# Ledger of designs, part 82: designed miniproteins, single chains

Each design is a single chain, and the fold is of that chain. pLDDT is the mean over its residues in the fold that is shown.

## One batch from the design tools (miniprotein)

Design m3027
Fold by ESMFold2-Fast:
Structure m3027 (fold): chain A 68 residues (1-68)
Amino acid sequence: MKKTAEAAGRFLTEHMVRVSLEQAERAGEDTVQSMGLTFGEEAKEIMKKEVERALEAVRAREQAKLAS
């Protein structure tokens, strides 16, 4: 039954992506803090903006997948 396998795979993929988003948010915070400690406040602000952009792009991609 391909439909059953596809449904299970889709559910697992969606769950893994959700968990990855939460992990990415935590890793992003750690990276921003490390950049601040290593390269100073300007590098921290730059990294913070890049992390925010990356998380927003991933979130938008997941929202589009759910809506289509």
Scores: mean pLDDT 67

Design m3028
Fold by ESMFold2-Fast:
Structure m3028 (fold): chain A 94 residues (1-94)
Amino acid sequence: ARDAALAEMEALGSAAAARVAALRAAGDDAEALRLAGETAAAIGEKYEALGDYESAAVAYRQAARYYRAAGDEERARELEEKAEEARKKAEEAK
């Protein structure tokens, strides 16, 4: 299942990247950034479900960056908190 989940995350990221490019070409930069943030957060949740807290933390930080760029400071802070919790869980698993 892990290999299938990784393939699904790669496909999701590729599809989101294509849609983000299309939205930017249409002039919908804020919507493109929100979609990128939503996708990165979803990938982080999938990594948490797999117990890969280190990868989850990276994905949540990336999601926070996208939401901050979109002007959504509240969502960015929420995702930064999720990233820090995932980082702590990764350290505790050692």
Scores: mean pLDDT 79

Design m3029
Fold by ESMFold2-Fast:
Structure m3029 (fold): chain A 58 residues (1-58)
Amino acid sequence: MEEVARRLRAASRAIEELEARGLSPLEATRLVGETLRRHWGAPPEEVEEALRRLAEEA
């Protein structure tokens, strides 16, 4: 439960940051979804780091 909440917060934040960089909501959601899919079995800390890097590097 806590892990799911952490992943959802990280995903929402990454989408917002990507949109702030000029990506469309659809494109931001697609990139975040792909990142979550690649890290589906990873601990929350790794998912959070991957999403943070995605938002920073675009």
Scores: mean pLDDT 77

Design m3030
Fold by ESMFold2-Fast:
Structure m3030 (fold): chain A 55 residues (1-55)
Amino acid sequence: EKEEFIKAVPEDVERLEKAYQKLGLTPEEARKLARDGILFIAKNMNIEIPEEALK
C-alpha cells in the first residue's frame, strides 16, 4: 500500500545508508544514494513522498 511505503521510507533510507557505507561510501554519498534510490522506486510506483519522510 502507498501509505505503508511512505511510512517505511525513513527506515528504508537508513538501511540503504548503512549498506552503502559498508561498501566504502562516505556518509554523505551513502545518504544521497539511499534517498535517490527510494525516490526512484516511489516514482516507478507512482507515489509522491512528502519531504517530512526524507528527514
Scores: mean pLDDT 77

Design m3031
Fold by ESMFold2-Fast:
Structure m3031 (fold): chain A 109 residues (1-109)
Amino acid sequence: MTDEEVERLLAEAREAIQKAKEYVEKIKNGDTSAIPEAIEALEKAMVLALQLASSGRVDEARRLIDEVTQVANELAEALKKAGHEEEAQRVIDLANTARDAFDALVARR
């Protein structure tokens, strides 16, 4: 992967994380129509972080996975407060799966 491709993927991942944060705030304010968009943005950020990890950009991917995990926890809490406990559990499971996949790719636990 070229440095230019890495910078593009980092920018896309950061944009996806920012979108996920915006949708989390909408859910906190009672807009539950934002739930699918929040989950989609979070999944996009996870995929991009894992692509960076698979390309040997371990430190960048680790920072992204850490940010994604934080946003996933905030989304899960917002979903629980909104009465969407099943979606909250799915978000936690997705974050755990992404972390496990990252650890497997970098052979670190």
Scores: mean pLDDT 85

Design m3032
Fold by ESMFold2-Fast:
Structure m3032 (fold): chain A 79 residues (1-79)
Amino acid sequence: VESVITEELLEEEIETYKKMALGYKKKKPPGITEEDAEFLEKVYEAYENKDEEKLRELVIELIEKQLEYTKKLVEEYKK
């Protein structure tokens, strides 16, 4: 994914979510959604297992989902 997600941006996002997952495992934040908690648990498991491919895949999927959502909103606005 070279057009909108650079390697540097992807690395920053992966590091951010690793830190969030580590924090989540130490203490679950009040008000966290089940979807966010599940995502952070998956990120933590990939990190613990040193599964860099899985960790990268999870973060890319999240970014792609957010980009698709934004693109859909732009299309709705343009019509």
Scores: mean pLDDT 73

Design m3033
Fold by ESMFold2-Fast:
Structure m3033 (fold): chain A 60 residues (1-60)
Amino acid sequence: EENIKKAEELEKKAREADKNGDLVTASEYYRQAAEYYREAGDDVNAALSLIKAAISEIAK
């Protein structure tokens, strides 16, 4: 459950970076969040975070 909380914190940081136009930082935070979701066994949210990371990278 602590891994879920870490992933959620990283997703919040990713969203703020994305909102500020820092797409590189947003992508990095989404990738980190995906790793914590995976460690927690939350494969759906891990996949969604990786998709968000890819979108931020493409939008740059």
Scores: mean pLDDT 81

Design m3034
Fold by ESMFold2-Fast:
Structure m3034 (fold): chain A 65 residues (1-65)
Amino acid sequence: SNKEKAEELFKKGKEAEKAGDYETAIKYYREALELYKSKKVAENLAKLLMQQGKIDEAIEVGKSV
């Protein structure tokens, strides 16, 4: 299901974030949200975008869920 695929992408994003690969983490979190609108994924993505100085993108993610 899309929810299961989104969960797998979220796990890959968390792994990339742990490794310091923030660009790859953002990519996986965005793909996960496209498949299934999860508040938890959106919160993690918004936090990471804020930490990277991408404030406008973080605000838009917050509006999407």
Scores: mean pLDDT 87

Design m3035
Fold by ESMFold2-Fast:
Structure m3035 (fold): chain A 58 residues (1-58)
Amino acid sequence: AEELKKKLVELGLKTLKDPKYADEWYEALAKMIDTLENDAEKAREALKAAKEAAEKAE
């Protein structure tokens, strides 16, 4: 995860200077966002369920 994030940032900065990196940056960024968004959404749902269960616990 950390290495992919570092590479994504480097590609992003490169793309800002040279548009030749745009395709690689967009592909890497889209893939990373999809993965992070799914993981974050699952984490939020799990946290919400845990809080509700705690409130309703005997």
Scores: mean pLDDT 71

Design m3036
Fold by ESMFold2-Fast:
Structure m3036 (fold): chain A 95 residues (1-95)
Amino acid sequence: ADEEGLRAIDLMGEGDKAYKAGNYEEAVKLYEEALRLWPGDPFVEFALARAYEKAGKYDKAAEIYENLATRFEQAGSPSLAKAWKEEADKLKEKA
């Protein structure tokens, strides 16, 4: 819906501001709300995964990257899928 889309854009903008300020836990919260309004959006998922990584939530970040890898593989982008899987594997090593 148009209202949900506009709200998700606002949440992404506020999340980006929080992320740039080093407020990673707040960025996570804002990106989680945006993802709830735009479920399965790869751009929102990527932003959330980065925020989880910076917040030290390596397991959650890795899960998102693995889900992105699977979807990009299915969409015919194996090189991007491999890059996402490599990021997930690195995060699992840190967890």
Scores: mean pLDDT 84

Design m3037
Fold by ESMFold2-Fast:
Structure m3037 (fold): chain A 87 residues (1-87)
Amino acid sequence: SAEKEKELQEKIKDYLETILQYLSRKRGEPVPEPTPEDIAFVQALLKEKGLKLSPENVKLLAQIRTLAGPETARNAISMIQGLVDLG
């Protein structure tokens, strides 16, 4: 349902914001604006995995990639896939 989808997107957002804040503090760097290349990378990987995320969650994943690199972003997407598969 639309309500369950909204709740899922909100849970994903909270998860990604927690990771992003942790990484920012750990590295001593501010949360960056994502590059177009980081956004394109995330969008391509989400499409490959058949995952549909809100534009806000796509931006958060792109910011994680900008700050922590592609491996950390892939790991976050894999955790989201697990969350979606359980819901």
Scores: mean pLDDT 85

Design m3038
Fold by ESMFold2-Fast:
Structure m3038 (fold): chain A 70 residues (1-70)
Amino acid sequence: DHLTEGVRAFNAGNYEEAGRHFERAGEEYESRGDLELAAFAYEKAGEAYEKAGNLEKAREMYERARKLRE
């Protein structure tokens, strides 16, 4: 489960890996029509990428989450 793996990686300080797992979770939720869960996962991906110093990916993830909540 990508959410669980994202949390595991985040707690281990592997923020870039966590971002990738949360991003994949968001994409899977979005493909199933679970838009609230997708937005949540993208927000977590943004937080992880931001902590990794990957500000471009963080911005992309926050934008994806924002669009799903509108």
Scores: mean pLDDT 88

Design m3039
Fold by ESMFold2-Fast:
Structure m3039 (fold): chain A 56 residues (1-56)
Amino acid sequence: MTVDGEQLREVLRSMGFNPTEQQVQDWIARVDSDGDGTIDGPSFRAILQHLRSRRE
């Protein structure tokens, strides 16, 4: 599973978050070692888990 910035933003919105485009880009850049603008499933889960832990 791979996710781009637009897909990540949509998923976060469906979960009740409202991230800016810059925030989404920063999160992807931190987990995207190749710099291709997409993230794999584990990296995507890490972002979601981080945000959930911060809010919950």
Scores: mean pLDDT 71

Design m3040
Fold by ESMFold2-Fast:
Structure m3040 (fold): chain A 59 residues (1-59)
Amino acid sequence: SHMEALEELERAGVAMVLGLISEEELRALADKLVAQGKISREEADRLLARALAGREAAK
């Protein structure tokens, strides 16, 4: 579902901030979920931006 896809991408974003997955893996998941029609590109881009900001804040 849409909510499950958003939650999956949010969990992956946290995992990327913690160094458990790469930025490439996070972006690939976002692209997959958009391609499957589960989330919009705009939603994916917002979640990616938040995860990247979280990584910068952790420095």
Scores: mean pLDDT 85

Design m3041
Fold by ESMFold2-Fast:
Structure m3041 (fold): chain A 64 residues (1-64)
Amino acid sequence: KLEEARKKIEEALEKAKEGLKKMDEGYEAGDREAVAEGIGETLNGIGDAIDAALEAGLPISAVP
């Protein structure tokens, strides 16, 4: 179960990283919708990582 939580955290962090990339690309292009989508994906990824850590009983401070 701890291995499953770790995998979910890694997947969630990859999603957050893709969100940050979309935000940066949208900002350079002046595309407000892309920036908003990137922010949303980043926040969702962080939330998923926190939820996975809490379900596994890991301290939140261990989630980057």
Scores: mean pLDDT 76

Design m3042
Fold by ESMFold2-Fast:
Structure m3042 (fold): chain A 55 residues (1-55)
Amino acid sequence: KDELIEEVLKLIEELAKKRGMPEDIIKYILEEVRKILEKMSEEQLEELLEELKSL
C-alpha cells in the first residue's frame, strides 16, 4: 500500500510541476493528498495510479 501511495504522489508532483504550480503549493497539496490516499483501499489506489499514468 505505501509503495502505491508514493507512486501516486510522485505522478501528481510531476503533473503539478509541468503545469507550473509553485513548489510550496505542490508540497501542501501532496501532504493533503497523502492523508486522503492513506484512507483509500489498495484497489482504489491501483485504479487511480492507472488513470494518472494514462495522462
Scores: mean pLDDT 78

Design m3043
Fold by ESMFold2-Fast:
Structure m3043 (fold): chain A 57 residues (1-57)
Amino acid sequence: EEDVELGKALVEEALRAHRDPSLRQTAEALIDKALEVAKKSPEMRPLAEEARRQFEA
């Protein structure tokens, strides 16, 4: 699972976890994994970066 589908799934799960304060650590781990996928998938980079910005706001 080293492709666009994995990256999208990680971003989606991170955003879902971000909505729940008790899952903040899970959300951070998921966005970190999404950024790792984005390093090899330029298509995923904007999505992962935008999600990270929302977490840090």
Scores: mean pLDDT 72

Design m3044
Fold by ESMFold2-Fast:
Structure m3044 (fold): chain A 76 residues (1-76)
Amino acid sequence: MEFVEEAKRLLDEIARLAKESGDAELAAATIPEAERTKEELEEILAGLSEEEQQALLEHLRGLVAFLRGLVAASKA
């Protein structure tokens, strides 16, 4: 359960950062994918091993870090 909540939190953060970037094309590409993944998340995680779930979580954290960098650059 906690893994699902952490992944949902990261997906919400990805959508927020994409919107905050001010880049309409990035937002249009990223927000629907994040929301679709969130809707399918329990089914996705049910099909994954614990190692694969951890890899997914690390991938989502990497996307958050990347988008944070883009938002910071857009504000400079």
Scores: mean pLDDT 79

Design m3045
Fold by ESMFold2-Fast:
Structure m3045 (fold): chain A 82 residues (1-82)
Amino acid sequence: KQELVDRALELIEKAGVRHVATKGYDEKLAELLKKASEAIQNGDYDTAIKLLEEAIELAKKAGDEETVKLLEEALRLVKEAK
């Protein structure tokens, strides 16, 4: 269980590090990812799932396919850990 959580947090961190330079999309994505990571660390997987789904939808609208793939894997791991 913890191994899945640790891997999900790693993928979220990797996604977040990519989005340092652009206003709007990057700021919203970073905020969602921060809240998702906090929810995971608190064991609130339901909140983490909702936040990751919002982040994935935001990334899809932005055409950020690499971030979508990272976050979909993180979402799968969080759902499995629940």
Scores: mean pLDDT 79

Design m3046
Fold by ESMFold2-Fast:
Structure m3046 (fold): chain A 63 residues (1-63)
Amino acid sequence: SKAIDEALAKVEATAARLEEEGLTDVSELVRKQAERLYERGELTDTMAEAVEKTADSIIELRR
């Protein structure tokens, strides 16, 4: 569905940002989990938003 595709895109954008910050292992883990949820039709925008907020917190801790 469009909603699940948008949620995946949001998580992928977050993973790319984590990788830009040097958090490659975390980025890879986020991508793998998102792909599994996407394949099962379980990935939601709420989950994508939670991942984004958590990533922002981790990035902030490194500054």
Scores: mean pLDDT 85

Design m3047
Fold by ESMFold2-Fast:
Structure m3047 (fold): chain A 92 residues (1-92)
Amino acid sequence: DKEVTEELIKSLRELGEEGDAVAQVRAAKLLLEQGNYEEAIEMAKKALELSKEDSGAAAEALRILAEAYEKMGNLEKAKEYKEKAKKIEEKR
């Protein structure tokens, strides 16, 4: 249901504006699943900025960035973000 998903994304964006990095990651993932790659990148970057270094939210935001850039054909940035996500995952 597109309308329900759009309302959910809006609510998650509002929580992200209050500093909830996990809510921003969830919004970015939903945007990515809908094929809205540019908005997914913007939301994932905001989540990464709000996330504690080496956190699960940071790792997930980096994975979303990698997938979105790959879908857009930017393989260099996709590889960069995949490597950053792996470094966080290896520390856990």
Scores: mean pLDDT 78

Design m3048
Fold by ESMFold2-Fast:
Structure m3048 (fold): chain A 59 residues (1-59)
Amino acid sequence: SLIERLAAHESGLTPEDVKEAAEAVKNKDEEKLEEIAKKHGLSVKQMRDVGEAYIAKTV
């Protein structure tokens, strides 16, 4: 979706990574957030913020 592409562009992540971060936030899966964040050289907080921003734009 357009929102998915915009969120990815803003964070420097792929649309798939942004969607995974949002899913992890919805599921309260801190371990998955940490894995995604580490993969991209970001903090867990930054990855959570990306996921939460995506959720806010899609809900």
Scores: mean pLDDT 73

Design m3049
Fold by ESMFold2-Fast:
Structure m3049 (fold): chain A 90 residues (1-90)
Amino acid sequence: MEAEELLEKAKELYKEGKYIEAAELAVKAAGLAIREGDYELALEAGQLAVKAGMEALKAGGDAIKATGLAIAGIGEAWEAAHKLGKKFRA
């Protein structure tokens, strides 16, 4: 699935310390997974986007972009968690 490939790439970028790029791909993966009904993948991707966005903010990068990506990740993860009947904690 395309969303799974994007999430895999986002995880690799996160391990490399490329947090903004990781967060961008994670948000894209979460949105795709929600559209495809894969809410577990969407939750994982949304959580990665939040984590990557927060690490980018700590690293002193583009604070507006990092914050925007983290907020997008929260939204995607919350929607996915709700669809799965799970409680989301930001």
Scores: mean pLDDT 82

Design m3050
Fold by ESMFold2-Fast:
Structure m3050 (fold): chain A 64 residues (1-64)
Amino acid sequence: MKEEIEKLKEEAGKHLREANDLSQKAIDAYAAGDRETADGYRQQAADHVKKALELIEKAEELEK
């Protein structure tokens, strides 16, 4: 159980890092006036955040 919880938290951390990178790209694109590219990066970042939250929730259930 402890190793499984750790793996889920590590996976969530990877998704959060990818979301942060994509969010920065979205900000940069928006500042450059490329709204379409910014919207694309925002959507990808949101998807990674959702995946991270799913993994965190699964880890929390295993800690019960």
Scores: mean pLDDT 83

Design m3051
Fold by ESMFold2-Fast:
Structure m3051 (fold): chain A 65 residues (1-65)
Amino acid sequence: DLDISEEEFEKQLEEMLKKSKETLNLSKEDLEKLKAELEKLLPSAEGWARKVLERQLAYLDEELA
């Protein structure tokens, strides 16, 4: 049990990704590579895991736009 709601977990995940980018100053190439790896996992992901991956991909799409 994660002891948090799906919405709260997604919010925390977005904050972590944003902080990681700000702290590590990730290049566009690194973000594109990460997106490609996450997209490979998406077809086999189900339920909660799929939603988390879709949210991560949406965040990366915003950053790469």
Scores: mean pLDDT 68

Design m3052
Fold by ESMFold2-Fast:
Structure m3052 (fold): chain A 63 residues (1-63)
Amino acid sequence: GLDEFERLLLELYLQGLISPEQAAEMARLVKEGGSAEEIAEILREGGATEEQIERVKEAIASI
């Protein structure tokens, strides 16, 4: 659920792939029923791997 998604956001932040502002925006998008593809685009811009993006998409699908 949300806890898994939040853990993944923390992991990405610790790897330097996203800022706290980007993490907050992604959490907002999930709450508002935003597209997982939009979140994937943000992560790809930050240099996340396709494997990391897939894990995040799976976590969102479980919310």
Scores: mean pLDDT 77

Design m3053
Fold by ESMFold2-Fast:
Structure m3053 (fold): chain A 79 residues (1-79)
Amino acid sequence: AQEELDKKLDEAVKEDSDNALRAAILGDYKTAIEYLKNAIKKMEELLPSLTPEQQKIANERIKKMKDRLKKLEEKYKAA
């Protein structure tokens, strides 16, 4: 199921994702940006090992992470 795949993808980037969230909560946008970039890269590196259906789901996750990254970068530049 999509939900089960989403959980597995979340687990693959958990450390970077958790560190990015923690840094963002503390207002450390620079550190949050660095961890989120690492999470995106790690997810992209998984793409060749996934099925076409799983790649579609992973690419949607990557798109959402890139949108979040853009917002964090805008906040950092405004500060």
Scores: mean pLDDT 79

Design m3054
Fold by ESMFold2-Fast:
Structure m3054 (fold): chain A 81 residues (1-81)
Amino acid sequence: MEEEAKKLVEETSGKLAEEANRREDELLARARQSTREERRELVIEAASFSMEMLGDITTILMTLKSGTPEEAIEEAKKVLE
């Protein structure tokens, strides 16, 4: 059980890191082509996305502690949507 939970955390962390890197590259590309006002909005959008991502990670970790591994995988899938 403990080893299975660690494996799920590693897999989830890998997928979240990949998605975060992809979104970061997209946001940076948009920021380079944006006006000053648009850049401010992009910073707010990036901050909101980061806060949402932290919330999702917290939910997955809590589900791993109190739920089943299957429930943790479902929460991880929602983050990738």
Scores: mean pLDDT 66

Design m3055
Fold by ESMFold2-Fast:
Structure m3055 (fold): chain A 57 residues (1-57)
Amino acid sequence: YSPEAIRAAARAAGVSPGTVSRALRLVEEEGLSVQEAAERLGVSSSTVTTALRTALA
């Protein structure tokens, strides 16, 4: 993922770029569901979904 995509996702989801990077790792590399990643990060599932959709677009 490009740094621009990570920053755009962070802005859209209202979280830090580091949170977006961790969400991507948990879902894409570790195979966690959006719900499980949200629980691990202490954010809502909608926040993780927004971050992933923006970063992957």
Scores: mean pLDDT 79

Design m3056
Fold by ESMFold2-Fast:
Parts: sequence; structure tokens; C-alpha cells
Structure m3056 (fold): chain A 77 residues (1-77)
Amino acid sequence: SENDIVSEAAAEIGEILKDAPSDERSRLVRKVSNAILKGDEEKAIKYVEEAEKKGILSKEQAEKAKEIAKEAVEKVK
């Protein structure tokens, strides 16, 4: 189901963000999850890139999060 796909992606991105401040983690996971649910890959990628630019994610963490988001969007199509 779409809920299962979004939930799995949220859990994986949340794990990447485990050492980030709780408010920043929750906000990014929520924004990316909403974009995935809508099938909006560009917006999901944008949110991850903005988090990387702000120093919330390393470049490697951002690449992993973008891959998770892309795969999840493909599954909800």
C-alpha cells in the first residue's frame, strides 16, 4: 500500500538522520514523506538538498536519502 511505502521510506530516512536534532529530523521526514505520497520526486529531492545545504545531512547521507525518495516515488506511481 502507499502507506507502507511511505512508512518504510520515512523509517529509512529517519535512520540516516538519527544523529540530527529531533525537530530537524521530524520536519525533513514529514516534508519528504508528503512529497513521496504525492509522487513529487522533484520536491522530495529539493527538501533533501536543502537539508544538505544547511548542514543537517552530509553529502553521502543526502545521496542515500535521495535514492530512498526516488525509489519510493517510483513505487507509488
Scores: mean pLDDT 84

Design m3057
Fold by ESMFold2-Fast:
Structure m3057 (fold): chain A 64 residues (1-64)
Amino acid sequence: SSIREKLLKLIGELLRLIGEILDLEEEIKREKDEEKKRELEKKLEELKRRREEILEEIRKLPDP
């Protein structure tokens, strides 16, 4: 099913993105430079936004 294939691809992208978010949150916790920390926080917001977009796409797919 093309729907199942799309779902599996989106789930794979979501899992990878969650891993990137967790890694970046750890980087932010270790960062002592306030300017670099702000840049990392901005990147984190972009990744979280992309996560929401993937979740919306999954939600819009019909049941497989």
Scores: mean pLDDT 85

Design m3058
Fold by ESMFold2-Fast:
Structure m3058 (fold): chain A 82 residues (1-82)
Amino acid sequence: GLAELEELKEKAKELIKKIEELLKEKGYNEKLEEMKKKLEEMLEQFEKIFNREISDEEAYRVVEESKKVIEETEKIIEEEEK
């Protein structure tokens, strides 16, 4: 639903900020840069969903894939914060 999409959008933005802070503090990290790019691409797909440029079936796939990317990113951030 739209509420879930808004929550995922805010989560993705928060994770991008955390990645930028880690990159600034610890320097270049290929995994963090890759995750940042995936989150930025995810936000572009969310804008297409909000603008109704994507079918409901494609929107559902984007949301499900986005949940997986967010979970993967959170694990990578937790590992890099050690």
Scores: mean pLDDT 82

Design m3059
Fold by ESMFold2-Fast:
Structure m3059 (fold): chain A 62 residues (1-62)
Amino acid sequence: MEERRKEILDRAAAEVAAIPGVESATVDYEKGTVTARLGPEATPESLARVGEILRKAQEELA
């Protein structure tokens, strides 16, 4: 169970970090959350992509 969560969270964090305008993505393995830090270059499209990735990860964790 923990292994599956780690895989999903690591994948989500990597995808979020690859989005233009995202400076970093941090994983909290105990809470099962990913937090994205946005830079000044972030656009509304970048925010929408981050939201979609995090939503999909939450669905996989349910």
Scores: mean pLDDT 78

Design m3060
Fold by ESMFold2-Fast:
Structure m3060 (fold): chain A 70 residues (1-70)
Amino acid sequence: SEELKKKIEELELLKLLYEIVKGSTEFVIERMEANPKTPQELIDRERQALEETEKEIEEIEKKIEELKKK
């Protein structure tokens, strides 16, 4: 159905936005780790944010797969 397609497209767009955030966070972590003056607690915070973003992507992927089965 068109409604189902639209819901999948909206979730795929949301997933893409989270993947962009993930890539940006990974880039920031790489730059922070390259600088020996960066406090470890800031790196740890960004690593935590990365883990949370990855979890959101996984949940969106599960929703897309469930909708594809309908």
Scores: mean pLDDT 88

Design m3061
Fold by ESMFold2-Fast:
Structure m3061 (fold): chain A 67 residues (1-67)
Amino acid sequence: MEAEARAIIEAVLKKLRDGEMPSALEQTQLVLSLQTLGKNEEAIKIMDRIRNKDFDGAIALLEEVLA
C-alpha cells in the first residue's frame, strides 16, 4: 500500500543520511516501493546513485519522490 511504500522509502532515506549502505533486501524493498508509487524511472536513477555511493544524489531524488 502507498503508506507502507512511503515508510520503506523514509527508512532507506534515514540510512543514507547516516552514511549507511542499505542491505540487498532493503534495496529490493526500495525498488518495489518506488514502483508501487509509479516512480519506475526514479527507481533506476536512485539505484544507480546508491551503487556509485552517491548518497547525496540518492537522497535528493528520494526527497523529490516524497514531496
Scores: mean pLDDT 83

Design m3062
Fold by ESMFold2-Fast:
Structure m3062 (fold): chain A 99 residues (1-99)
Amino acid sequence: MEKEKKEKELKEKAEEVKKLMEDTKKSYEEFKKKGPKYYPLAFKSMETLMGYSMHNVETEEAQKAMEEGGKLMKEFDPEKGKEMYEKIKKEAEEKLKAK
């Protein structure tokens, strides 16, 4: 029973990972439209998703999700994400000064 339960859970988690990846891609597109400053958040969300997949799903579908996530991370160009975060920080400082 334990192994059957694990197999069923792995299948369900694989499907959940697929949905999470699709939602992440959709959120990424929204972030691109609303502001590149959200790139760091999207990048971290993908990193969290891949970590979750690696620990919770031991299937080929998880491997594919990891590969797609890795491709998106390369697209993010981490240095640009960090630079956008610094820009947000500057905007926050200006708001504090304009109180």
Scores: mean pLDDT 58

Design m3063
Fold by ESMFold2-Fast:
Structure m3063 (fold): chain A 68 residues (1-68)
Amino acid sequence: SEVEKQLQELGRQAAEASREAAREHRDEPPQRLAEARGQATAESTKKISELMEKEKLEPAEVGEMMLS
């Protein structure tokens, strides 16, 4: 479905953004690395939450759709 594709894409983007932030901040203290990852994934996390609210999805449903 379209919603499953959007959730999978947002999950993929969040994972990529997290990996890129980790790579870019590899030599930074752990606290700064965590902050960079949070900032990098903030937009994707927001969009996932908005999609859940719009489509009235429960967290369990989102987890299954993202793993498919």
Scores: mean pLDDT 76

Design m3064
Fold by ESMFold2-Fast:
Structure m3064 (fold): chain A 54 residues (1-54)
Amino acid sequence: MDEEIKKLVEEIEKLREQLAAARAAGMTPDEVAALQKKIDELLEKIKELEESRL
Protein backbone atom coordinates (compact mmCIF):
# COMPACT_ATOMS: atom_id res chain seq x y z
CA MET A 1 0.00 0.00 0.00
CA ASP A 2 1.43 3.38 -0.93
CA GLU A 3 1.78 6.36 1.46
CA GLU A 4 -1.40 8.13 0.28
CA ILE A 5 -3.59 5.04 0.68
CA LYS A 6 -2.06 4.36 4.11
CA LYS A 7 -3.01 7.86 5.30
CA LEU A 8 -6.59 7.38 4.07
CA VAL A 9 -6.79 3.98 5.83
CA GLU A 10 -5.62 5.59 9.10
CA GLU A 11 -8.27 8.32 8.75
CA ILE A 12 -10.96 5.65 8.15
CA GLU A 13 -9.80 3.73 11.26
CA LYS A 14 -10.14 6.89 13.36
CA LEU A 15 -13.62 7.57 11.96
CA ARG A 16 -14.67 3.94 12.59
CA GLU A 17 -13.54 4.26 16.22
CA GLN A 18 -15.57 7.49 16.50
CA LEU A 19 -18.58 5.72 14.92
CA ALA A 20 -18.32 2.82 17.40
CA ALA A 21 -18.01 5.24 20.34
CA ALA A 22 -20.98 7.27 19.05
CA ARG A 23 -23.14 4.14 18.81
CA ALA A 24 -22.10 3.02 22.30
CA ALA A 25 -22.93 6.50 23.67
CA GLY A 26 -26.42 6.40 22.12
CA MET A 27 -25.78 9.11 19.53
CA THR A 28 -28.63 9.89 17.12
CA PRO A 29 -28.97 7.89 13.86
CA ASP A 30 -28.41 11.11 11.88
CA GLU A 31 -25.05 11.78 13.57
CA VAL A 32 -24.02 8.13 13.10
CA ALA A 33 -25.00 8.39 9.41
CA ALA A 34 -22.86 11.53 9.01
CA LEU A 35 -19.78 9.69 10.30
CA GLN A 36 -20.54 6.71 8.04
CA LYS A 37 -20.85 9.10 5.07
CA LYS A 38 -17.32 10.40 5.72
CA ILE A 39 -16.00 6.82 5.89
CA ASP A 40 -17.70 6.01 2.57
CA GLU A 41 -16.14 9.08 0.89
CA LEU A 42 -12.65 8.03 2.03
CA LEU A 43 -13.26 4.45 0.80
CA GLU A 44 -14.15 5.85 -2.64
CA LYS A 45 -10.85 7.79 -2.68
CA ILE A 46 -8.93 4.60 -1.84
CA LYS A 47 -10.68 2.77 -4.71
CA GLU A 48 -9.74 5.57 -7.14
CA LEU A 49 -6.09 5.44 -6.04
CA GLU A 50 -5.97 1.62 -6.27
CA GLU A 51 -7.60 1.63 -9.73
CA SER A 52 -5.11 4.31 -10.86
CA ARG A 53 -2.32 1.85 -9.92
CA LEU A 54 -3.95 -1.14 -11.66
Scores: mean pLDDT 79

Design m3065
Fold by ESMFold2-Fast:
Structure m3065 (fold): chain A 62 residues (1-62)
Amino acid sequence: SLAEERRLLGLEAREELRKRGVSDEKAQEIGDLILQGRYEEAAELLREYGLEELAERVLELE
């Protein structure tokens, strides 16, 4: 389901951001944007941290 895909992608985004030294608070903020369907905002932030492939996957959800 789309809801499950959003949840899994949000978790993956949080994990990848943490690996890059992003704070738990900021990683959760970006994950929450994905769960809220705010894909463009989430993708922009993911790209700022060098997660371009993950950003593209977020945009493909809609």
Scores: mean pLDDT 84

